# Ledger of designs, part 82: designed miniproteins, single chains, continued (3)

Each design is a single chain, and the fold is of that chain. pLDDT is the mean over its residues in the fold that is shown.

## One batch from the design tools (miniprotein)

Design m10837
Fold by ESMFold2-Fast:
Structure m10837 (fold): chain A 99 residues (1-99)
Amino acid sequence: ELDKLEEEFEKAVKEEDWDKLKELTIELMSRAYIAAIELGVYEALEKNGIQLDPQEQQRKERLQRIIDLAERARKVVREKLGPEELQKLEVEALRRTRT
């Protein structure tokens, strides 16, 4: 699923499909907001001396990949569409996580 999102993102950038890029960026940022909360829990556990099991370590790595991909999407939107358009997409992504 994440690999498909990355492929669709790269295709949208290559084809200059800005409408598709905006939609993918909203989806990625929405997922990244939730992923950041979950990642913060794992970080708190490790700081308290709790060792994560192998499945939890893999989950942590996947959460980091989502955050990294969303950051790449933000950079492309800012460079190609401008900072005001990026801010509008960030607001929409946050609304999708809350509703």
Scores: mean pLDDT 85

Design m10838
Fold by ESMFold2-Fast:
Structure m10838 (fold): chain A 64 residues (1-64)
Amino acid sequence: SMSSEERVLDSVRHVLDLGERRRDPALLEQTLRLIDSVLPLMSPDHQRELEELKRRAERLLEEV
């Protein structure tokens, strides 16, 4: 079964993937806002995963 933190990570990955596929800067910006809002609530291992997703979203924003 998936933990609540794993569900949050899955949701972030889902929105990020949609933003990437659609080349939608608004979705990528929303992904960054979502990450910033949940980051302080996560365990250190999951915080590192979110920081990697944040860097990916920032790189994608530079490409659109």
Scores: mean pLDDT 86

Design m10839
Fold by ESMFold2-Fast:
Structure m10839 (fold): chain A 78 residues (1-78)
Amino acid sequence: MEKIDELLEKLKKALEAGNTEEARVLSDQILDEAFALRDAGKVDEATKALLKLSNILLKYGEDELLQWLIDRVNAYVA
């Protein structure tokens, strides 16, 4: 969780700076860490990470990134 929290803080800074490319890369890294947690059986921690990521993207009006996130999660759990 600590590594994910660090990545979430970096994501907030990238979004505040308007750096959408960096925000996408950081979102991908957070997703990979959340999937790793799920694969390790840490489902609650993975869910919390995804919720935090979704809330940040929603707060900053990144609807396209949020939809991309939803699509990736659905593909992974299918």
Scores: mean pLDDT 79

Design m10840
Fold by ESMFold2-Fast:
Structure m10840 (fold): chain A 74 residues (1-74)
Amino acid sequence: SAMEREIKEEVIERAREKGMPDELIEALENAETVSEVKKILIEAIHNETDQARRDALIDILLELYRKLAALKKG
């Protein structure tokens, strides 16, 4: 949907702003659904050993949840 595409684009911009690696940005860009974006972020958090990068990934995931919650409100 157009709204899900917009959410994905906003999440990707947030990841760029937080200096996430190109490999993660590329994976997010190649995701076809918001569910895949969520899965990619969760897997990245689980595999991250650097605290600052993990915190940044968690912030991005929380932003995704906030955007999805706003959609559910209508």
Scores: mean pLDDT 82

Design m10841
Fold by ESMFold2-Fast:
Structure m10841 (fold): chain A 103 residues (1-103)
Amino acid sequence: SIEEIIKEIEEKIEELRKADPNDKEKIIKLVEELVELAKKLVELLNKDPSVSAEDKARMQAAVNAMQTSLDLAKASTDPAKVRAYAESAIGAAEGLIAIARKV
């Protein structure tokens, strides 16, 4: 389940990288899907007593950063800013995966 969610996150990152930079609606939808997968991953790992409180906090911070990027992308009318926020969300997602694979 954890490995499957990580794989789905990686697939969404690749889909975002291939997305038309002018398709704001598609980019936002993909970031929304990425945030939902990240939330599911953190929920599962947060219930694992072998995962440290520090790593749980770092993973939650990554999800919060992704949500902030999504909210800013939704509020932006500039396609370049939407793409920049999507890239920020990708960076946070990659950080989350790195923590999840280590624990």
Scores: mean pLDDT 88

Design m10842
Fold by ESMFold2-Fast:
Structure m10842 (fold): chain A 67 residues (1-67)
Amino acid sequence: SRGEEHAERAEEALKEGNYDEAIEHAQKSIREGLTVRGLEIMAEAYEKKGDLKMAEALRKAVQELKS
């Protein structure tokens, strides 16, 4: 699906160290309904950028969605 394509692009950008591109594609995947996967990618991207507070907030959002 379109959401899955965005999530795959986000994961590739994350692996390449392009964290801002990863966040952009993850946001697009969330818009297409892949909320949990998109939030997980965003959390990892923010953690790798050193924004630990944002990463924690995103992981808490994932936990609430899985509960």
Scores: mean pLDDT 87

Design m10843
Fold by ESMFold2-Fast:
Structure m10843 (fold): chain A 77 residues (1-77)
Amino acid sequence: LEEVARELKEELEERREELPEETVEGIKNALDLAAQGKVEEALLGLEIIRQEAERRGDEKSAEMAREVLERVKEAAE
């Protein structure tokens, strides 16, 4: 999880200019929770970010949150 969280944070920084600061901040917080082993809280946070982005019509934020959520799920198995 720590390795995956670090990799995803690096990917977020590369795509930072494409995303609202709120989205980047929220996903980073969820990744910190995942790195601490708080997987359930991390997944819930990512799902909330994805749903809020979809509600706003922010396809880029929704896509990023979904990608991060799936990779955290896979790493937690």
Scores: mean pLDDT 82

Design m10844
Fold by ESMFold2-Fast:
Order: sequence, then structure tokens, then C-alpha cells
Structure m10844 (fold): chain A 66 residues (1-66)
Amino acid sequence: SLQEELDKLGVEVRKNREAAERLGPVLTEISRELRKNNPLGDLSKEEIEKWKERLVEAFREALAAL
């Protein structure tokens, strides 16, 4: 599920203090937006893939900024 993907990213972020400070708020915002638009998490494969790409890009940008 998308929540499981977010949880996995959250664990990785928490392992790195600097990444946690940068990505924690972003992951929280994305999770909140997804719950607002689809609270049950019943997303199409295409929608899940789009959010995965978004999360990977956000992670890359945050790491590059460190």
C-alpha cells in the first residue's frame, strides 16, 4: 500500500538525523494529502507509481541539500 511505502521511507529518514529534519515534514505532508484525497488508500497502480516517483525525487533533493 502507499502507506507502507511512506512508512518504509520514514524508517530510512529516521536513521539519518539530517534527512529526518529535511524529509520528516515533507513525508507528513504527502501522507496527509493522500489521506485527504483517498482516505482508504485505494489508489490505482499509476497513482501509486506517481507518488513513488515524487517521494524518490523529494528524498534525492533533500539528500543533495545536505
Scores: mean pLDDT 64

Design m10845
Fold by ESMFold2-Fast:
Structure m10845 (fold): chain A 59 residues (1-59)
Amino acid sequence: MVSETFTVSDSADLELIKKKLREEGFQVTVDEKNRQVTVTTEEKDIEKAKELVEKYDVP
């Protein structure tokens, strides 16, 4: 398993992104102060997690 941290443009999107990632079965931690989401999953699934973050990280 690997961990990847994504920085989001708007902290308001963090809760939605967290919910969507957890619905897909990813392990997720959020750092609201730094606007970061850390996803822990298999290496093959990191790209899917990244796509979900980018999809819901809207200004």
Scores: mean pLDDT 80

Design m10846
Fold by ESMFold2-Fast:
Structure m10846 (fold): chain A 67 residues (1-67)
Amino acid sequence: ENAERYIKKLEERYKQGDINAARELAVAYYLKGEYDKAIEIFKDILKKNPNDITAKTLLKEVEQRKA
């Protein structure tokens, strides 16, 4: 399916506070090479859920690729 439509659906769910959609959206930005957008979303997830191991691991991975 079209990646832009998929991202748009994740953006709508993320706006509604869906943490699972937020992780998927951040991963989608990461795969698209939009590292700053991915980092921003992972940091937002961690503000709401500081013990999210998946978000911590993926944030570290994205930051390493950007450096």
Scores: mean pLDDT 81

Design m10847
Fold by ESMFold2-Fast:
Structure m10847 (fold): chain A 92 residues (1-92)
Amino acid sequence: SDVKSLLQNALAALLEALTTTDVADRETATANALSLLQKALEDAANPDVKALLADALANLQKALDLPPDSPERATLLEDALALVTSALDLLD
């Protein structure tokens, strides 16, 4: 898969996770972002992109271990969003 396309889809999933009011939709969006970032990390060749994606993945894994309505979970999702955005900027 194209890493840029995977990251664009992961960005969309993270935005959905941050903006949805439905807990089930939030969990699904967060899990989808995790899956997309795992694939992107596997396919990425640029070591700087890999480092950003590894950090984003770690933040998402930690977020999924927290309650869905935790303020700490929202912060981790926002941090993952910033890291994915930075990785996309490196691919432009």
Scores: mean pLDDT 86

Design m10848
Fold by ESMFold2-Fast:
Structure m10848 (fold): chain A 73 residues (1-73)
Amino acid sequence: SSEKQKEIHLKNVELFEKAQLAEYTKAGNSRAAAVLKEEVEKIKATIEKNPDISMDELSDMLMEAARRATAAG
């Protein structure tokens, strides 16, 4: 179901965010951490509106979010 797919996608986003934030925190990069949080909120909003996005599309969005966060720090 779309509801179960949404839960899976949101859980994957949470795990990704936690791992990336841990790395930025270890590096002392508060700017990258702040940007990642903003980008992740946008991704969560996208999942809420379209839970049927593919795992590949989700992966691409998460990688782009991390790239933007790293570039901002």
Scores: mean pLDDT 88

Design m10849
Fold by ESMFold2-Fast:
Structure m10849 (fold): chain A 72 residues (1-72)
Amino acid sequence: MILEQARKIYEEIKDKMTPEERALAEDDLATIERGLANPEDRQSAIDVTAASLRLIGLQIDLEIKEKKEKEK
């Protein structure tokens, strides 16, 4: 995942996040940004991958929650 793609995901879910979820998503964005700045470090690549998966997972969870709340 590139930083722009991660930021796009964040923007799409921003209004659906709690303050705690937003803080976690911002930490994941910061991790992706730092990791992409150090591409020669294998640990940075792992951290970027893990943060990207957490951000995508949050997007999916919020999308499911939004649908259920809207139907109730």
Scores: mean pLDDT 76

Design m10850
Fold by ESMFold2-Fast:
Structure m10850 (fold): chain A 100 residues (1-100)
Amino acid sequence: MAQIYRDQGDKYAYQGDYDTAIYYYDRAISIDPNDYQAWRNRGGVYLSQGNFDEAIRYYERSISLDPNDYISWTLLSQAYQSQGDYDRSQQYRDRSRQNR
């Protein structure tokens, strides 16, 4: 089940084992491509690795599946701020507040 694989991904991400976390998140997405939380959490691994472009792509996929996921909006804001795009960061921070 996608949820079980996402939970395993979260466990390994927490331990800093990003390669194993990626494996489980990709498995969760493969089983349920509509699991917005798997897309979001996989994006979080990219953010932790400094790969902001990929983090943004995964967070955008998450919000396309569930626009009410305020965490994805918050993380998208953070990724844009990390790239120096402060205008987009502020826009997505405002969206995060509206979707709580």
Scores: mean pLDDT 85

Design m10851
Fold by ESMFold2-Fast:
Structure m10851 (fold): chain A 73 residues (1-73)
Amino acid sequence: GSEERTFETEYTAKPGDTVGSAARSVLPEGTEILSVSLNGKPADLDTPLKAGEKVTLTITVRVPDDNPGSLDP
């Protein structure tokens, strides 16, 4: 199994950013994203961000098990 973790981070949007690209830029490659909230409101990954906008992202991800065969609740 895997444990769920929630990250809250502040991000300044760049030209052409979406919620998904912003979330991906703050997470390691291959991270499974379960949900994202933009300024406390649930948002689609394709939601465009305005360049220079300072936003709070709340990202819930699935973390893999620490050991082979280990189960997290």
Scores: mean pLDDT 74

Design m10852
Fold by ESMFold2-Fast:
Structure m10852 (fold): chain A 90 residues (1-90)
Amino acid sequence: SKMLEELKKEFIEELLKQGEEELAKEIEEKYKNKENEIYLTLVSIAAAKGDEELRALLKELGLPESTIKELLSLPRSARLERFREILEKR
């Protein structure tokens, strides 16, 4: 949501100006965790549909072709775990 992204940026900037670094970090972490939950849900749904649907979604999400190829070469049971690791590194 564009509104949620703008509110997050404004709130974090204001909290940092007030010296509330811990609260600013908590908001960043919660936002990141919720984005990761959404991405994992979407990828899980695409993976359940098939490899072509999964590849199309990963490409739409802007993953490099090398990373998409790596994910699709893994056993189905390992793909979501590897994708979660990729999300956590951003």
Scores: mean pLDDT 81

Design m10853
Fold by ESMFold2-Fast:
Structure m10853 (fold): chain A 83 residues (1-83)
Amino acid sequence: SMEAIKKYEEELNKIREGKLPKPKTKEKIDKEKAQELYNKGAKLLVEQRFEEAAELFEEALKLDPSNAGAWIGKALAELELGK
């Protein structure tokens, strides 16, 4: 709809103007990035791309070593790779 297009353009303009949401702490930013990497790794596991999944889980753990899902995902990927 025309309204959806305008809303999308308004969001893009806010990004272009550098009007970012409230500043996050580095720890919160790192945990959010780790979760995004975990989500991508989990998708690669479903696609049976185990080497790429293991790399993404390792990167997630470097940002947030408390991410239990990333530890489990890495172990599963490495098991499938015979490691």
Scores: mean pLDDT 77

Design m10854
Fold by ESMFold2-Fast:
Structure m10854 (fold): chain A 65 residues (1-65)
Amino acid sequence: MELAGETVTLTNLSAEEAVRALREIAERAGAVAIASLEALSDTTVRVTLQNAEGRTTTLVVTVQP
């Protein structure tokens, strides 16, 4: 249920809002790299960010086309 890794779900975003939210989360997580980028559907993408310590933060972003 509650896990050591953080997963953030963002829903009903415009492309502009998605970019802004990703920037804010990446900054907060101290991200230095994108470990993976996976398209789950036409409107949903899973992004895994990695910080300097090798810790990952996963985001699930759903946009309205």
Scores: mean pLDDT 70

Design m10855
Fold by ESMFold2-Fast:
Structure m10855 (fold): chain A 71 residues (1-71)
Amino acid sequence: STSQESTEVIVRLLQRLSPEEQERFIEEAIKRGLGDGETRSILVDKVESVEEVVEIARRAGVPQELIDEAV
């Protein structure tokens, strides 16, 4: 399912990101209504596609190499 694939990409990204990159990724998700500011986490059930995860990562300044590794 799309939600399962998106969740797996998010997990793989977070495992590869530095703490500073993780914080930027979470902030970008929060700005899109896909993150929880209180828990500093991504609301995976609200993410619609892998492409949406990729767009969030790009806007957060995640290196393309890490995005490609997670997808």
Scores: mean pLDDT 79

Design m10856
Fold by ESMFold2-Fast:
Structure m10856 (fold): chain A 71 residues (1-71)
Amino acid sequence: VTGGTLRNASREGAFVETRARFEVGQEVTVTIGGERYKGVVTAVNERGLEIKFTEPLPFEVPDGTPVLVEA
């Protein structure tokens, strides 16, 4: 489990600013406000990773929201 910050979040996906290492195509679980959502890593760079949620989120998430990411 690692900490991150959501950037450019939408219901369909988000950029997660984090120093943790993940692989493109890896399935992950993102914890937002204590609720767990599944997604897939679509891109990785030095700042973090892009995630596409398996199902659209039921709500809009503000940019800067702290999250946990696990695989």
Scores: mean pLDDT 81

Design m10857
Fold by ESMFold2-Fast:
Structure m10857 (fold): chain A 82 residues (1-82)
Amino acid sequence: AAVTRPLPEEARQHLLEAIRAVKEGDAEKAYEHTLRALRAASGDPAVRDVVLAFAEMLRGIAKISGDEEVAEAIGKAIDDFL
């Protein structure tokens, strides 16, 4: 079974802001909040992997929406975290 843990509040808040940034087409905020969410989740590998999966989903949504700058910003945040 997948480990179901509550996200740390800091990671949750930054993921919500990253979702908002994707909707607004704000590449800079998408980068900042994706990276901060990943860092806030880094203390637990299972939680980190869930946040990484969400970041990849947001990147995919941006690509489908034709917003390549936002998709690249999220990808850079993932790369800078790893």
Scores: mean pLDDT 80

Design m10858
Fold by ESMFold2-Fast:
Structure m10858 (fold): chain A 87 residues (1-87)
Amino acid sequence: MVAEARALAAEAQRALEEGRLEEALRLAAELLRLEARYALSHMPAEEVLKKLEEIKREVEAVAPPELREPLLRALEEVIREVEEEAR
């Protein structure tokens, strides 16, 4: 999982550097889902949701304006998926 997450992060970074913004955002969303799924297998859903909310606050604080809204939307989708899986 760590190696797979690292590979996805590297691909997202390369896509961003190459100006492939839509692909970079798609890869970032896939990475977020992968990390959330992995976390759910090792910790309670409540802790996973807290970590996702922390990431959301970090994105709001430090992400460039052009990436902020798409990343926040991807995070909200992952949060909804985690909440659904916790039912």
Scores: mean pLDDT 75

Design m10859
Fold by ESMFold2-Fast:
Structure m10859 (fold): chain A 96 residues (1-96)
Amino acid sequence: GESLLKKAANLLIEAAKLVLEHATSEEGKKLGEEALKLAEEALKEKDLKKAVELLEKARELLRKALKYLKDEVRFEVEELLGLAEIILAIIKKYDL
């Protein structure tokens, strides 16, 4: 359970860093900054349910940030988000 949570968090941290580096607008960068903070807070959270809620919020913000990215970077961020979404779904299904 904890290992899967860390994998999801690290995928979202990587996605947030790509958004911060490549976003074409200040709005995109702010979404990346907020998502990064939430994903890093999730890694420190001892309550698994709260950690999952933080990662879900980070994921939603990063989905909103996609429109501020150029195609190549957007596809990479979409892949990272998709993998994180699969891991979070597994955690929720099995109460891990």
Scores: mean pLDDT 88

Design m10860
Fold by ESMFold2-Fast:
Structure m10860 (fold): chain A 76 residues (1-76)
Amino acid sequence: ADLAARVKSLYDKAAQIRKEAEKLGNKEGVEYAKKAMDYAIQAGIAVNQGDRATAEAYLSKAEEYIKKAEEIVKKA
């Protein structure tokens, strides 16, 4: 498994959810999606530094906020 590929995949998912939340006027969904995107960026920085443990931790946070954003958008 390539950590850089996981970073890209999670960032792209969060960006898609953010676009859908913005179309729906769902501000809470937008904020959770933004947090997921930020955690994916932090994971990418950790990957570049060779810090696998920190990268995995940030990827887990990105996944957590993606799920929160999806749930909030689905309720709208």
Scores: mean pLDDT 86

Design m10861
Fold by ESMFold2-Fast:
Structure m10861 (fold): chain A 82 residues (1-82)
Amino acid sequence: MAKKLIEEIEKLKKEIEENRETLTDEDIKEATLKLEVILLQGAVLKSDEVIEAAQEALEFIREIVEEKKEEMSKETIALVSG
């Protein structure tokens, strides 16, 4: 099952990146929860590979969220200034 879990992790990362323009706080929370569940599954399966991949994906989502917040702030300023 490790390969399938890694594929799910990569899919979640890609979905977050591709849909960053339309992501809601709820979408981000759902993706984070799914990754936490996958991390737990990796622990149950004793798969360090899955655990590491899930942790990296959680950091990736955190980075995207911070970038999105900065982009939204800059866009708001630009709209007010225009």
Scores: mean pLDDT 74

Design m10862
Fold by ESMFold2-Fast:
Structure m10862 (fold): chain A 97 residues (1-97)
Amino acid sequence: LEAALERLEELERRIEQATTEEELIALGNETIALLRELAAAETDPAVRALLEEHVGAVEDIIARLKAGEISVEEARAELLALVRATIAYLRALLAER
């Protein structure tokens, strides 16, 4: 969990610096891969379900960006909000374990 949290914090920094659609799609896909890895290793079904829900949210952001439904700036803001919410959740979970 600690290693995954560090990887998410690094993704947050990279997303903050992203200025292109291609960069955001790549970072979104890296976020999906990390969240799926965490979900696969998670034994708590409620935590797994939340991680899977967050995967779906990232997939939706990427799909809307690719479709031209949201701007690069809007996609970056939404992805940052989601990654930050995930980091906060995992920090709280780590403190309880």
Scores: mean pLDDT 84

Design m10863
Fold by ESMFold2-Fast:
Structure m10863 (fold): chain A 81 residues (1-81)
Amino acid sequence: SKEEALEKIDRLGMRATIAIFEGRYDEALRLAKEMVELAKKYGLKEVALQNLDSLIKVAREQGFEDTAAELEKLKKELEES
């Protein structure tokens, strides 16, 4: 169960990264939110925080500041939970 959750978090992070590169920002944010909820449920906050940091970096490198800001908000929420 926890191992399955870990694999799913990794897949969600990868899918969110692809969505950012393809300009599908609403999908990227939805996938990131799913990753955060799964991480909260299974005690996998560290892995999700690392994935969020990667997504924030990619969004900023691509010049998608609004997307980066929404991802930072999710990161703060996860850190405070």
Scores: mean pLDDT 87

Design m10864
Fold by ESMFold2-Fast:
Structure m10864 (fold): chain A 66 residues (1-66)
Amino acid sequence: MKEQLFNEALALAKSSPRLALAYVVAMGNPTPQQRKTLAGAMGLSEVTFNDRLQKLKANPNIIYEA
């Protein structure tokens, strides 16, 4: 399950970054290595990636509005 969510997030990282972040949220607690890989795939720093992930967790409705 965790690997499937990670692979789908990677596949969507460039075309649908918002949907990719939704898959990362579904993973629960991604490892530091997974966060680094996904941030790189999205063209983001690890800090920016983590900030976006925190915002999505705090406001689940943001994926509905966007």
Scores: mean pLDDT 71

Design m10865
Fold by ESMFold2-Fast:
Structure m10865 (fold): chain A 59 residues (1-59)
Amino acid sequence: SAEDERVLERVRKAGAELDTLSEVQRLVLEHELRRVLATSTDPELLAEARAILERLAAL
């Protein structure tokens, strides 16, 4: 859907800039990623969300 496409683009952009995000921005992103994993059915978005959440956990 158009909404899933917008979310995917936003998530990818945040992931590309992960190391430059503030602590608050990282917490907001983590919350958004967990929400995506719980509610989305888009396999591309789910895969991207999992990858970025794993990278966040490693920081």
Scores: mean pLDDT 79

Design m10866
Fold by ESMFold2-Fast:
Structure m10866 (fold): chain A 61 residues (1-61)
Amino acid sequence: SRMDEDIARIRAAGEKYNLPEEVIEELVEEYRRRMEEETLSDDEAHRFMLALIMRAVRAQE
């Protein structure tokens, strides 16, 4: 499913930016909840995914 592809991208980005596994799982669950609660377009889902990743990366700084 598209959700599986987006989740795979979150995991790949987590590895690239050296995010802890616990943080990666939290991002995945937040992404899943948003997708279940709202019907997002591909562009909206992409922007939300990027916002989650950037927030987690900045939290490490």
Scores: mean pLDDT 80

Design m10867
Fold by ESMFold2-Fast:
Structure m10867 (fold): chain A 78 residues (1-78)
Amino acid sequence: MSDRRRRHTREVHRASSQVNSHARQGSQQITRQDPTRDFDSVLQRNMDIVNRYMGLGIGSGDIDRYRDQGISQIDSMV
């Protein structure tokens, strides 16, 4: 539970003000380009790289899981 709190706090701190604000704006008005979509584009690119090595291509939920694992591993090493 404490591990989830740390991850959530970091994510909220980093993107809460930005992503939440942009998400609400984009959700309120249907548009071809919204900030969240552009943001997701970068994430998709990273997923493609990981997919090449791990054979993911399963879903966005899995990318977040693998990313969290990678961050945890680096944090453990430091």
Scores: mean pLDDT 52

Design m10868
Fold by ESMFold2-Fast:
Structure m10868 (fold): chain A 56 residues (1-56)
Amino acid sequence: MSDAEKDLAAAIQGTPEGDPSFLKDMPEEELKRKVEELKRRYARGELSAAELTAAA
């Protein structure tokens, strides 16, 4: 999981141009599930508060 967790953190921060337009096209249920996954990882100390906020 450590490698996948690093890849996730990099993907959140490393999104080119960081345009959130794709988030608006994402179904509400998928967005909710993604946020829940990030919250779990944040609770485990895998993600920083800044990374969680950027993803929300």
Scores: mean pLDDT 59

Design m10869
Fold by ESMFold2-Fast:
Parts: structure tokens; sequence; C-alpha cells
Structure m10869 (fold): chain A 61 residues (1-61)
């Protein structure tokens, strides 16, 4: 579920639940159009990690 994804991101990447929810909302809105750099900036993670997060979320959408 969406809630499980938010919890997973928070725990797996050490980010706040609030930040995880923002990322899920952006991926849902923008999909493939969302850049990995935007995700990286929001989460404070590397661009490579952000790309993995984006791809994982798109798999569930």
Amino acid sequence: SREDIIEYLSLAFGISREKAEEVVELVEKEGEKMSAETVAKMLGVSKSTAAKIKNGLLKHS
C-alpha cells in the first residue's frame, strides 16, 4: 500500500515520514517526468539512491 511504501522509505533511507510522503506524492504526480535530482534534493541522498527510489515507486504505480 501507499502507507507501506512511505514507512519503507523512512526506515530504509533514514528520512522523515514527512519527506517520504512528499516523494511519493511527487512520483504519483510527475511519474517518469520527475527527475532523480529533485528526489535527491528532497531526501538529502545521492542521485543514484534517488533514481532507485523513483524506479521502485514507479513499479508500484
Scores: mean pLDDT 73

Design m10870
Fold by ESMFold2-Fast:
Formats: sequence, structure tokens, C-alpha cells
Structure m10870 (fold): chain A 96 residues (1-96)
Amino acid sequence: SDAQEQEAKELSKELVELVAKAMEAYLAGDFETAEEHGRKAEEVYQRLKELAATGSEETKKIYEEGLKEAARVVLEGLGRKLGLPEERVQEALELF
């Protein structure tokens, strides 16, 4: 439904934002804050996954795009910590 697609879009955005906050906290050595944001991201991910399982093809695309963006945030954060060039991060993203 239109309502499910709107919920999926909001959850997808929230997932990416929570993953970004968790990664920034992790890189700063604030593991308690990283764990809290990571836990919230997991809850958002499970709800988004449920919507994708029973939703429209558009809802499934929103879910897949959200996961891809969340994965990009994680790889960019880890690349920054390790001093990896952007090109290597992009190569790793293509493996997903």
C-alpha cells in the first residue's frame, strides 16, 4: 500500500542515519553510543525487512536501496579508519 511504501521510505532513511551515527560513535571510541545506535538500526532493519517480505515491488526496492546505502556508510567509515582510498571502498561495495 501507499502507507507501507511511505513507512518503508522513512525506515530506510532512519536505518542509514542510525548506521552512520553508530559508525561515527565507533570511530570516536564511544562504544556505548555505537551499540545503542546499532541496536536501534537492527530494530529498524527488522521492520523494513518485514515490510519488504509482504510489500509491493516498490517496497522491496526501497529495502534493497536502504541496505546498499547502509553498507556503503559502514565501508566508508571503515575505509576512513584504515586510510583506504575511495576507489578501494567502491570496489568492496561492488562485491555486495
Scores: mean pLDDT 82

Design m10871
Fold by ESMFold2-Fast:
Structure m10871 (fold): chain A 61 residues (1-61)
Amino acid sequence: MSPKQKAAEATSKWAAKGPVSREQIVEKAVEEGTKEGLSEEEGREIGEQIYDALSNGVDFR
């Protein structure tokens, strides 16, 4: 898997374990992304994408 895919998979698995805030998901994505050699901005982008995917399963008002 690419570095971005590894970071996204790790973050998604972590977020799926229970209810977490958008900020926690983004922070986790930055940590996992940095481990794979991605920038902080790339990590934030991955976190936002994961949050968006999860929020589509739970209606946010």
Scores: mean pLDDT 75

Design m10872
Fold by ESMFold2-Fast:
Structure m10872 (fold): chain A 92 residues (1-92)
Amino acid sequence: SDHQRRINRITALIGRMSYYSRNQDWDSFNQTYDQLRQILPPEAHPYLDQMVDAIRQGNYSQFYYYAAQIYRIVGAPQSIVDTFIQQSNQYR
């Protein structure tokens, strides 16, 4: 479905940000941030910014938590939201 394709694209972009952060490729990280910001609704932008700060700090608990909030706002299945909350709790 178009909704599932949108969720898949958001997931791919979140994964790329994590990848670029681990490789300290901040230029590609910032480009991916701009792409995510453009496809996300405005209500998700504060959570995107908090997720970015968490990634930059290596705070995986907060990264997964704010990613879960983004997924909730864009209407991802509850199973995806719950998975990211569980990951957040593992790094707590």
Scores: mean pLDDT 88

